Designed miniproteins, single chains, continued (2). Designs and how they scored, part 27

Each design is a single chain, and the fold is of that chain. pLDDT is the mean over its residues in the fold that is shown.

## One batch from the design tools (miniprotein)

Design m4973
Fold by ESMFold2-Fast:
Structure m4973 (fold): chain A 83 residues (1-83)
Amino acid sequence: SAELKAQEEAIETFERDLEELEERAREARERGDEETLEQIKAGLEAALPVLEKFKATLTDPKLKERVDELIKRIEELIKELDE
């Protein structure tokens, strides 16, 4: 369905954005760029409730699993940035 395709495309966008943020966080950490790390952390913390709410609208179990993986990756990155 068109809605299922739109949901898949939204998840793919979140996955790409997270991959870019993971790379940016790694580079910022190597430089000791605390301001960039704090900005990334704030953005990740803001994204968690959005993804949880989005997951609640999904009916496809495979899409739910992908969103769960995104949430887990974000939580792990936030924890890493707290170190």
Scores: mean pLDDT 87

Design m4975
Fold by ESMFold2-Fast:
Structure m4975 (fold): chain A 62 residues (1-62)
Amino acid sequence: SPRELGEVIREAIDKKGLTLEEAAKKIGISRSYLERLVRGERTPTGEELARIMKVLDIPPEL
């Protein structure tokens, strides 16, 4: 679900010691968009999700 995905993204950012702004820059999205993803207010596209997972070192099995 978008909420569960948002929690996974937040935990991955925290584990890497990144700020939300730093994570957004590395992923190539706006900080505001990443914040909405973390809150579960938006669902990323498959392409955006793949990029998020690669940048944040999230394994393919969530």
Scores: mean pLDDT 82

Design m4976
Fold by ESMFold2-Fast:
Structure m4976 (fold): chain A 90 residues (1-90)
Amino acid sequence: DEFIELEQKGREAFLAEDYETAIKYYQKALELEPKNIISLLHLGAAAFKAGDLELAREYFEKALELAEKEGDEVSVARAKYLLKKVEEAE
């Protein structure tokens, strides 16, 4: 499954602290599954670590909207926490 392979490559890059490469792979994963809440959160987290706070906010807000529509309380809480971290970033 190409989606799973792209998510795994994004995860590997993220763990290697290659956040720009992680963003690239998560963007490709989202081209295949645009409404995947976990991938939206992963892209936002990689953007946050890369220092791109605007991109991080955009993707965490997208994840929050979708999680609220799906009734996914765990992802709602996660997205809200991550958005708070973006606002607290110096």
Scores: mean pLDDT 90

Design m4977
Fold by ESMFold2-Fast:
Structure m4977 (fold): chain A 80 residues (1-80)
Amino acid sequence: MWKEVAELVRKAAEALRQGKVDEAITLLNEAMDLLAKDDSPEAGIYLIQLAVAINLAKQGKFDEAAELTERIAKRLEELA
């Protein structure tokens, strides 16, 4: 799970940097669906952070969304 979530969030960060906002939101939602199946406190924390990243992207704050998504990806890669 953590490897798959890390890969999805990393791809979402790259999509945000390329201006592919709809693709990024889809990838972030897929990562959230995987995390929602995990009852760990860590999964709960990342679910909240991913929801914030999606909200920033929807508000047009693409640089803030990309920076947050990149930080989340790095943390998830450390867990994988």
Scores: mean pLDDT 85

Design m4978
Fold by ESMFold2-Fast:
Structure m4978 (fold): chain A 68 residues (1-68)
Amino acid sequence: MKIEELEKKVQELKEQYENAVRDAIETARKASKLSEEEANKLISDAYQRVMDLKTELEKAEKELEKAK
């Protein structure tokens, strides 16, 4: 994979991760007005997305470091 492609992938994942974190915070705030079951599901789903993106970002950053 070209270094430019890896840099673009890292940048895209960073943006997705930052957006997911912001969305998770907003979801937690909105969830305070929902039933406990609905709140727990929304928060859990949002948190899982954040963790998945963090893992993918770390993998992409390691690939970029190896390519340099």
Scores: mean pLDDT 80

Design m4979
Fold by ESMFold2-Fast:
Structure m4979 (fold): chain A 86 residues (1-86)
Amino acid sequence: MTVEIVVKHGSKELKELLLSLAERYREKGYDVEIEEKGDTLRVVIKNATVEEAIGLALRGIGWGLDGLEVKVSIEGDTLRIEIDQS
């Protein structure tokens, strides 16, 4: 399945954390796309297992509990985690 993580108005620390996450998945052999435009960072992991996707969703929920604005949604074979730090 595909996991899409989008950070809007992200701090340098949050963007570095997400880039580190993306590189770890790339090193594991996942197909990872990274797009950065201004303060928006988008990471797409295209060949994630269901277990990896669940783990990423739980991490997103954890960021929400820590005070970030987080939306987690599923559409077909895509899990989307959207974070807004504004």
Scores: mean pLDDT 81

Design m4980
Fold by ESMFold2-Fast:
Structure m4980 (fold): chain A 91 residues (1-91)
Amino acid sequence: MTEEEIIEVLKRFAERAGVKITPELDKKFTEIAKKIVELNEEVRARIAELDAQADKLTPEELRQKVRDLMAESLIGVGDIIDEIIKAIKEA
């Protein structure tokens, strides 16, 4: 998913909520979309690192590293959701 595709999804969500897209809201959605792309790239990089090490890890070690990655990713997602809700509420 590209930054532009994420912005389109956010705008559609705001439209369904009955919120007009102001220049200020458009700017906030652009900033949020950049954060989503950055989070996705970071997660992708960590998955690639785990994939490269998978043959050297025990099943238990791999499971723990996947849990750690998922926990960090969920925190990042929570922060992004809070920013989306705040941007829409302030519009």
Scores: mean pLDDT 81

Design m4981
Fold by ESMFold2-Fast:
Structure m4981 (fold): chain A 76 residues (1-76)
Amino acid sequence: SEARSFAARLIQEVADRLAPQIAALDPAARAEVLRDLQAMAAEVQDMVDAGASKEEIRKKIEERAKEIEERIARLA
């Protein structure tokens, strides 16, 4: 679906943007952040399956990305 492709692209953009910061973390901290990214992907997938709009998907990804960035700052 178009919403699924849109969600996958935005999630990949977040992962790519955060990749250098994640790579700089110790292995335990890195594992925690990767679990957060996986949880975001799963939540967004559920939203797509429920028929969420592109605007709702974008907002959720932006909210979760901000939370992940804040966690990276705390773990660094």
Scores: mean pLDDT 87

Design m4982
Fold by ESMFold2-Fast:
Structure m4982 (fold): chain A 70 residues (1-70)
Amino acid sequence: SEAEEILEELIEMVKEKLDVEKAQKLLARFALLTDLSPELLELLRRLGEAIRNGDTETAIELLEKIKELL
């Protein structure tokens, strides 16, 4: 699905070179394509915080958890 493709692109970006602005745009697009459960919304909030803080390790862990929920 396009949502899964966005998550894979985010994982690759976070691992290689984090672009905060691009990551935020991809997250917004993901949110529009996905039925957001309360659990998924909470994971997305934590992911947004990790991305803003440059915490790439936490961002990857959260992206993997989000992928499991799809």
Scores: mean pLDDT 83

Design m4983
Fold by ESMFold2-Fast:
Structure m4983 (fold): chain A 91 residues (1-91)
Amino acid sequence: DSLKQQIQQLQKQADEAVKAGDYKKAAELYKQISELYRQLAEQEPENAENYLALSRGYERASEELAAGKAQKAATVYTSTVLRDIGDALDE
């Protein structure tokens, strides 16, 4: 549960960094979130597929933001999160 709390806090900080246009800071925060989701997948194997998908999405978004590709980072993040939600609800 402390991992989930850390992830939520980092997500808030990353959102604030994106709003401020600090994409380098947002990229670093996304990388940290990716690592925590990977750890969460190991602790909760029943939910591991969803957590690993989120981890990969944040890692890719971090790389695109660090490369100055904010539009691609947003697309990667959106496709990662919404795909998993869509799969759970319909496909």
Scores: mean pLDDT 74

Design m4984
Fold by ESMFold2-Fast:
Structure m4984 (fold): chain A 80 residues (1-80)
Amino acid sequence: SIEELLEEAQRLIDEIESSENPTEEQIEEAVRVARELLEAARAETDEEERLRLELEYIAVSAEVMVAARRMGLEPPELEV
């Protein structure tokens, strides 16, 4: 569900942000969730719910980009 996806996204943001050394697996999972958020936002017809999904996508994407750079990894290909 959308609520479950939003909860999973926030959990991943909190885990990555609180970790000095996020794992590649955590980054990969966050990329998956970010892509699911973007797909959900594109399919959403309710304007407020779409904005909520888009904002969460931006938040997850930002955390992923920062974490990838800290680890010396190439940033994943995410649409912004």
Scores: mean pLDDT 79

Design m4985
Fold by ESMFold2-Fast:
Structure m4985 (fold): chain A 79 residues (1-79)
Amino acid sequence: SKLEEARKKFDEFVKALENGDIETAIKQAKELAKTLKELDPNDSEAARLYAAASITLIGYALENPEFEPVLKAFKEALK
């Protein structure tokens, strides 16, 4: 399902953030955002995944400014 695909992409995205690989994190953030846009907006599990991704990324950017480009890429891809 698209939700399972998004969850897998979220896991890959979190690993990139944990590794401090900004270039990979930007790529993964864009892919995750694209998949999240394809989910049912009324699905509570989809909303939870979006919230988890956003909170995680904001947390990383607040602790380390080098993650700000990842946050910007994620927000831009969600448009």
Scores: mean pLDDT 83

Design m4986
Fold by ESMFold2-Fast:
Structure m4986 (fold): chain A 68 residues (1-68)
Amino acid sequence: ALTPLEEAILDTLAAAGPLTAAELARRLGVSQATVSRHLRRLEARGLVARDARGYWSLTEAGRAVVAA
């Protein structure tokens, strides 16, 4: 199961992505280190991907999880 913060990250990326870890941290009111740790976990699960500029976006699998 996803943590509440991981669900909030996926929902935020679905609504406003792609976003940097710093932009996600600002929007969610948590530290950038905390967001980066959870983004790494979500990336390991194939739910998010990061581009060469540091922007995070949902994968197809990530979009399916948000829609469920």
Scores: mean pLDDT 86

Design m4987
Fold by ESMFold2-Fast:
Structure m4987 (fold): chain A 60 residues (1-60)
Amino acid sequence: MQAELGERALELKKQGDEYLKQGDYTMSAQLYNEAADLYREAGDDESADKLRALAKEAAA
């Protein structure tokens, strides 16, 4: 379960990175927040906190 959650979170982060490159900050922020939620469920609070910070930066 944890490994699958982390894998899904990584996929969402990659999609967020792609939207960020395209200048779609709203979509990148959404995807980073979804990835952060999955990392938190997996018990990876460090990765979750980093992605929440990226989402806030993208939304600013």
Scores: mean pLDDT 81

Design m4988
Fold by ESMFold2-Fast:
Structure m4988 (fold): chain A 95 residues (1-95)
Amino acid sequence: ALELAKKAGELAIKAGLEALKGGGESIPLGIAAALKGIGAIFNAEVLKDPLAAANDAVSGGETAIEAGKLAGVEEAVRLGKEAVELGKKAKKLAE
């Protein structure tokens, strides 16, 4: 669960950063997604809380999907969806 949540968090960071390439209104959402991904990694590696890590990764991925759609950045949407799916799997394992 921890390793999977960490990977999902890393994908949320990548998705958020890709959304920044769209500029404008996607910038705040892309930053928010990246910060949630960082939170997922922190919860996984420092706090050893797989459920909190998974929840942050899912939230980050969902925000990155929104940012990517707003910006027209398909790669941000793709990575965000991958982060959500891995985060949901991590959450199921942590429950």
Scores: mean pLDDT 82

Design m4989
Fold by ESMFold2-Fast:
Structure m4989 (fold): chain A 91 residues (1-91)
Amino acid sequence: MTEEQFELEVLRALATMGLAIAKIGLDRAKKEGNQEAVKMYEKAIEKYEEAIRLLDRALAEGRFTPEQRERVEKLIKEANELLKKADELMK
């Protein structure tokens, strides 16, 4: 396994975990009628799914450029921030 492949797999695992948590949060927010939290969880899900799609492409192509890395890291960071904010609204 290359350094790049290991990093891709770690980032994919992190994004997949965030996606799972966001989907659980979205279901709860919908049941509680918390429309603000619903919107934030939906945006977080979109960003995690985009990050996973980019990572899956990089893994398939065996190529992960610094520009692709920065884009994926930004998506995961923004998704994590939305998830944290949505979770705060659900307390």
Scores: mean pLDDT 86

Design m4990
Fold by ESMFold2-Fast:
Structure m4990 (fold): chain A 63 residues (1-63)
Amino acid sequence: ASLEEAREYYEKGLEYYAQKKYEEAAKYFTKSMDILQELYGKYSKHPELVELEKYLVRAITLS
């Protein structure tokens, strides 16, 4: 998995989030999170991981 692939999944998640398709958004945010955790480390406080986690939690809560 690549950083580019993680960002593509994140963008797809944001598209679904904007459409209020929160279940689909959560699915793509989760795919992006899995790749970023693999690249940066599971417990990394990298800004991209922190931001993605916030969107994922919101998407799950709203679905």
Scores: mean pLDDT 81

Design m4991
Fold by ESMFold2-Fast:
Structure m4991 (fold): chain A 89 residues (1-89)
Amino acid sequence: DPIIEAANTIINNPDDQEAVDKALETLGLTDEEKEKIRSIKDPEERAFYVADILIKKHNIPFSEILEKLNLSPETKEKLRAYYNQPPLR
């Protein structure tokens, strides 16, 4: 799945600018979304933002994101907690 592969590249290889640029194009992001991803220095925050893009823009189920993204067990647990909690009222 090129969308999941692109997401994994952005999350796990952020210093590979050529691979990241190709991945951002594959995800069909706006310039604002691309700038946001490039501005995020924390791997966990980047994983959260990319997961949100996959859910909202590509309509990928949260369960599939947890299964297919190459995230640490800690980041997966935090993502599960985040998306299983209702947003601020």
Scores: mean pLDDT 78

Design m4992
Fold by ESMFold2-Fast:
Structure m4992 (fold): chain A 61 residues (1-61)
Amino acid sequence: SQQQLDEAIQALADASAAGASPQEKLDLLKEQALKAGVPQAEVDAARSAAEAYRLLVRTLS
């Protein structure tokens, strides 16, 4: 849903403002993708925050 996407974007923005590492951002986006219903295998295959975010957007759009 749009609300889940907005929550994920806000969490990423908050983490970025707090100085989160690339790994921390990846882990956060993987967790959000799993909560949004992205299959475990696709989440496990994501190797960057950008890939995890793309899966989240694709699933919620």
Scores: mean pLDDT 79

Design m4993
Fold by ESMFold2-Fast:
Order: sequence, then structure tokens, then C-alpha cells
Structure m4993 (fold): chain A 56 residues (1-56)
Amino acid sequence: SKLELEIQLSLERMSLTVYRRLLENAERAGNVEEAQKARELIEERQRQIEELEKQL
């Protein structure tokens, strides 16, 4: 249903916010490995958000 898609989209956007904070913290700390991992997680969440938005 549309409601289920909207809930999932909201959850994915929340995860994206968390991962963006993780990236900022990793970059500030100079932790290259954590920064790269955070970027990968951000890209995966962005792809999922795009797929969900196309269904709405």
C-alpha cells in the first residue's frame, strides 16, 4: 500500500541521516576506512530511496 511505502521511505531517510552523521564524524577524525564505509552505506540507502520514490 502507499502508506507502507511512505513508512519505508521515512525509515530509509532516517537511516541516511544517521549515515551522513557517521561520515561527518569519520572525516573529522581522519578515519579513512570508516568514512569509506559510511559513503557505501549512504549510496545503498540513496538507491533504495530512489526505488521507493518511483513506486509512489
Scores: mean pLDDT 88

Design m4994
Fold by ESMFold2-Fast:
Parts: sequence; structure tokens; C-alpha cells
Structure m4994 (fold): chain A 78 residues (1-78)
Amino acid sequence: AIEADRAYLESHREELLKGAEETKQKAIEAYKNGDKSTAASYITALYVQAVGAEIAGVTELAEHIRKLADEVKKEYEK
């Protein structure tokens, strides 16, 4: 199971990163619109994706996605 998950994440890494970047942009737009609940949901989704990638052993993908979430939190959840 974990090996199959790792192979999937490795082969779809660029698509997953693109999806994470899109989720980051949605979080930013939600914050700019004053919708903190929606923004928090997108941030949570990024952290969940990062944890999943880390468990599967795709550490670089996990670190990249976590950084995207942390950047939004640092800017808007001061």
C-alpha cells in the first residue's frame, strides 16, 4: 500500500504541486475577501496533503506543500 502510494505520488508529483499551488491561491483569495473559515479549510487541506506525502516517503513533496501552507499562515494569520 505505502509503496504503491509512493509510486503514484512520485509519478504525479508535478500535477500534485500544481494542485497545491492552486489551493494556496484559493486560500489567499479567501483571506483577501475576509473569509477566514474558507481560507483555514484550504490551509488545512495543504497540511493534510503534506502529511500524506510524508507518510508515503515523498519528503520533498511534503516539505514543498507544507511551505506553501506556512507562507500563507505567516502572511495572513499574524
Scores: mean pLDDT 79

Design m4995
Fold by ESMFold2-Fast:
Structure m4995 (fold): chain A 85 residues (1-85)
Amino acid sequence: VDEKEVTAALGRMKAALGKLLASQGKYEEAAELYKEAAKLYEEAGDYKGAAEALRNAAKALEKLGKTEEAKELEEKAKEMEKKAE
């Protein structure tokens, strides 16, 4: 186990918790967990995971009416997708 492997595992756990909270309608908490997951995925070099987490965070923020913040996360997700290619 190396640092990047542990970091990616933490990202996956936070993304899973974010998904659970989003299913409960806790969109503010879900968005924060997805943003944390995206940061961990990016640190681990998992840009595809980071893009997915950012899009899930953006979707949660849209549910809260935070349209501008959601738009910013969508743009960052596109940047992560370019790095994954």
Scores: mean pLDDT 86

Design m4996
Fold by ESMFold2-Fast:
Structure m4996 (fold): chain A 63 residues (1-63)
Amino acid sequence: MEELREQAEKLREEGIKALENGDYDTAIKKFEEALRLYEEADPGSVEAALATIELSIAKRIKS
């Protein structure tokens, strides 16, 4: 399960970079992938909650 968390962390970093570049569609996709991996590794984890918040922010900025 550690490998899934590492992949999720990398995806979160890529999502943040996409947000900074104004690429909101890419950011949303990266955060969605990160959230899925965090939930698969440890459902209800703090990391999954943080990814959910980041995804919500990305969607709101795009809207």
Scores: mean pLDDT 79

Design m4997
Fold by ESMFold2-Fast:
Structure m4997 (fold): chain A 72 residues (1-72)
Amino acid sequence: DLDREVEFAVHFLAGYIADKAGDYELAAEHYKRAVEASGGKDPLAYRNLADAYEKAGKTEEAEKWRQKAESL
């Protein structure tokens, strides 16, 4: 599953860089792809996605992804 692990790492890092740059919408896009690459089982990727949506002003999306993180 090396390709999935590389895809996760690339998108997680890209999301982190976007978040640090203040581009929260781009951060959410990359973190969402990291969640997909993890098979939806990485709580850290879900939490970062929820946080990025909240910073982007997408409160409903943030709450949805936060609830998913809490149920993992």
Scores: mean pLDDT 81

Design m4998
Fold by ESMFold2-Fast:
Structure m4998 (fold): chain A 83 residues (1-83)
Amino acid sequence: LIKQGKLDEAEAKYLEELKKDPDNAEAWYGLGRVYYLKGEYKKAIEAYEKALELNPDYVAAKSELGYLYHLMGDLEKAEKYLK
């Protein structure tokens, strides 16, 4: 069971990290995970895309993007990221 307050604290932490270093791919990935756990899939996708833009070899971000696009019915984008 994940408490909403813990997710809000994690979101604030990653946003503060990104305010100081907007090119931190790991912080973008972490923010995407927080949004995913909150059910905010569109925001999760945007954060994971930013992580992958900054680090094209970020396999975890690529896999999460493929899964989320599949979940949202964008099968063309899902297939692109799951290869």
Scores: mean pLDDT 81

Design m4999
Fold by ESMFold2-Fast:
Structure m4999 (fold): chain A 75 residues (1-75)
Amino acid sequence: MKELTEPLKRLEEEAEELLESEEFSEEKAKRILEELEKLLELGKKVLPPEKLEELEEKVKEIKKKIEEAEKKAKE
């Protein structure tokens, strides 16, 4: 899981930066979402169920932060 934990933390930090920013970067958000999708697909293949659940929970939280940042920018 160490191989997945480091990228996941970076993506979480980048999503937090997007949410705190007054300007929304569509390209950055798209990149983060694509990397999260790749990590989730990899996790499904290599992680035991308990660790996969933890990964899915974190991915869901990060995606929610990005969606909130996008909604904030649209309004």
Scores: mean pLDDT 75

Design m5000
Fold by ESMFold2-Fast:
Structure m5000 (fold): chain A 74 residues (1-74)
Amino acid sequence: SKEAREKAAELAEKAVEAALKGDLDTADHLGLQAVSAVPEEERERFARLVGEAIEAALKGDLEKAKELVEELRK
């Protein structure tokens, strides 16, 4: 649902913020929550996008991380 995707995007955004601060445990926890917020059929796609967003944030690529989080809302 749209509501599930919005919730997942919010959690992914928080995961990205944690990753930017170097808080890997919080980033991983929030990333898993983001993936779990969507129906099973969307989880593979969301896991890939959330993982890539966290990785971009860890590398300091803010623009890429933001683009990937916005893809979750579509």
Scores: mean pLDDT 84

Design m5001
Fold by ESMFold2-Fast:
Structure m5001 (fold): chain A 81 residues (1-81)
Amino acid sequence: MEELAKKLKELVVKLAELLPISEEKKKEIIEAVEKMLEAVKAGNLEEAEKAAKRAQELLDEAKAKDPEGFKEALKKALEEV
């Protein structure tokens, strides 16, 4: 579980870095994922779900704005993790 959580965090951080979005939006995505993982570690499932929804909303927004850029970033992130 802890190893899987680490790999998921690495993947999302790499994805956010590679997305053609502002540094501000990249930080928001990374913070949302970090909050989700911390909430899971603390056993706070309500906060974990809230943070996960926020991360998903931010990723969906990035994908809607630039579907091709998102697809390319995801492929590169998967190759680097």
Scores: mean pLDDT 78

Design m5002
Fold by ESMFold2-Fast:
Structure m5002 (fold): chain A 55 residues (1-55)
Amino acid sequence: GISEEFREAEEQAVRALARGDYEAAIEYAEKAIELGSGKHKEGARKGLEQIKAAA
């Protein structure tokens, strides 16, 4: 399952990325990694890699 806190962190990372705030996007993506487990944690790590590549 996905926790509400994990979903919030992913949503905030996406919103920060949309506004060009790469520092905030990275911070929220790192929080999502900490909050996630299994496949969700792995997905969050890949998301962070994509953000860093775009920054």
Scores: mean pLDDT 80

Design m5003
Fold by ESMFold2-Fast:
Structure m5003 (fold): chain A 66 residues (1-66)
Amino acid sequence: SVDAEGAARLAVRLAVEEGRRDSALAIARHLAEQGAVDEVRRMAEALRPHDPELAAEILELAKEAE
């Protein structure tokens, strides 16, 4: 979805391009709290090749939101 791809781009920008790992995680947590599971999963997928630890942490948020 457009929202999921937007979340993926934001995650890469914040965590990879800007070094704001904590900001990417905070946004993923907020989206998970809202039930935006597809967006959170797409963030984790996009981050996996760059920061596998952060990707795993975000993926757990998606699993708990289901």
Scores: mean pLDDT 85

Design m5004
Fold by ESMFold2-Fast:
Structure m5004 (fold): chain A 85 residues (1-85)
Amino acid sequence: GELEKLAKEVALGAAEAHARYHGLKINENTKEGAEEGGKSVVELYKNGEKEEAINSVKAGKEVLIATGASEEYIKKAEELIELIE
C-alpha cells in the first residue's frame, strides 16, 4: 500500500543522503538496513504503536534535513507522518 511504499522511500532516501553527506558508498548492507527501517515503521503502525512509528519517521526526516536532501524526500517524510497520524 501507500504507507509501505512511502516508508521504504523515506528510509532509503535518508540512508542515501547520510551516505552522500559522509562520503560513504551505498552498498547491500546500507540498502538492507534502510529496508529494515521502513519495515519497522510499518510494523509499529500495524501494532497500533503510532507514536513510536511517527517518532521513527521524524528521526529519518531530521537526517534528510541535516544532510541537505531534496525537498521531495522531506515532503515524503511529512506525508508518511500524516498517513500514520
Scores: mean pLDDT 81

Design m5005
Fold by ESMFold2-Fast:
Structure m5005 (fold): chain A 62 residues (1-62)
Amino acid sequence: MDEETIAKAGEEAAKAGNGAAAATAGHQSFLMGYRKAAERVAEAAKEAGHELAAEIARQSAE
């Protein structure tokens, strides 16, 4: 799975209100080494109001 695909999937999940899917996408980005994808998912989750999902994704990016 490429970085852009996982970033978009995570952003879409966050906008749809699916914080669990957003958190999963952020963590998977980290495991694949896609730090920018994890950061994008974290920001999208934060903007959507999913604070816990945003924090998980941000921690995964670091």
Scores: mean pLDDT 69

Design m5006
Fold by ESMFold2-Fast:
Structure m5006 (fold): chain A 80 residues (1-80)
Amino acid sequence: DDELLKQLETSLQTLANDVKKRIKENDVEKAKEALEITKGSLQILLNQLRRQGAPQSVIDRVEELAKKIVAELEEEIKKK
């Protein structure tokens, strides 16, 4: 479902932007905590999609986006 995928991509982009802002505004320890919470939330989302029988193409795309988000957040922490 293209509409579901678009909604998920938009939500993930919003999450990434919000967490990046929190990382920039906080110390390294709080930034690392925010990253770990984000990783947990993304894993819960992926587990829910699998459990609900979402199409494999949707799951694969969300996994790809989750990996990109985590990598971007890790780079923001490294810049501190």
Scores: mean pLDDT 82

Design m5007
Fold by ESMFold2-Fast:
Structure m5007 (fold): chain A 82 residues (1-82)
Amino acid sequence: MTEAQQLIVEAARALSRGDYEKAVELAEKALKIDPNNAGAHVLLARAYRKLGDTEKAKEYAQKALEIDPSNVEARRLLAELE
C-alpha cells in the first residue's frame, strides 16, 4: 500500500467515526502526495459536506470528476449538492 493509499483509508475511517476534521487533514495529506487522486477528492467532498461547507464539497466533487469523469460517487455527490 502506498502512503497516499494508507492516508485515504485512514481518512475514510475518520469519516465513518464522525471525525470530519481529521478526515479532511488526512485526505489533504494524501493529495500532497498524489494530487490527481480522485478518491481523495471524493473523501474531501464528503467530509466538507458533513462539516456544512457545501461550497467546498461541490468544489472537491467537481475536481474528482475532472480527474475521473466515470467516478460514480463524485457524480452522485455533485448531483445531491446541486
Scores: mean pLDDT 84

Design m5008
Fold by ESMFold2-Fast:
Structure m5008 (fold): chain A 55 residues (1-55)
Amino acid sequence: MNAGSVEEVRELAEKALEAGAITEEQAESAIRGAETGDPAMRGTAVYELRKAIEE
């Protein structure tokens, strides 16, 4: 996966959800934003999800 791809956002959202760092609604919102938003929104989602997972 490339940084900012929809698939990467999906994978990171699932990992963050499993880690308890985000809610299911937040995970769905991040994925939706990645699919329908600007490319910049995908990069932001990846960054935020990685930060949530990092502890």
Scores: mean pLDDT 73

Design m5009
Fold by ESMFold2-Fast:
Structure m5009 (fold): chain A 65 residues (1-65)
Amino acid sequence: MEEVQKLKEKAEKYEKAAEQSRRAHDIATALGPELAPVAQSAREMAELYENKAKEFKKKAEDLES
């Protein structure tokens, strides 16, 4: 079903975005405390993207069940 596939694709995109944001957080944290605001922003973006991915996964599951 194309609708389910689109929801899964959106979930994957947000998962990748979350991974990139987590990586940015790790890099900023490693570079030192002067980048704490950058690290914080990257962490918040990662959490936002993770939540979006979960929502799309749930929608896909609800349509399949």
Scores: mean pLDDT 82

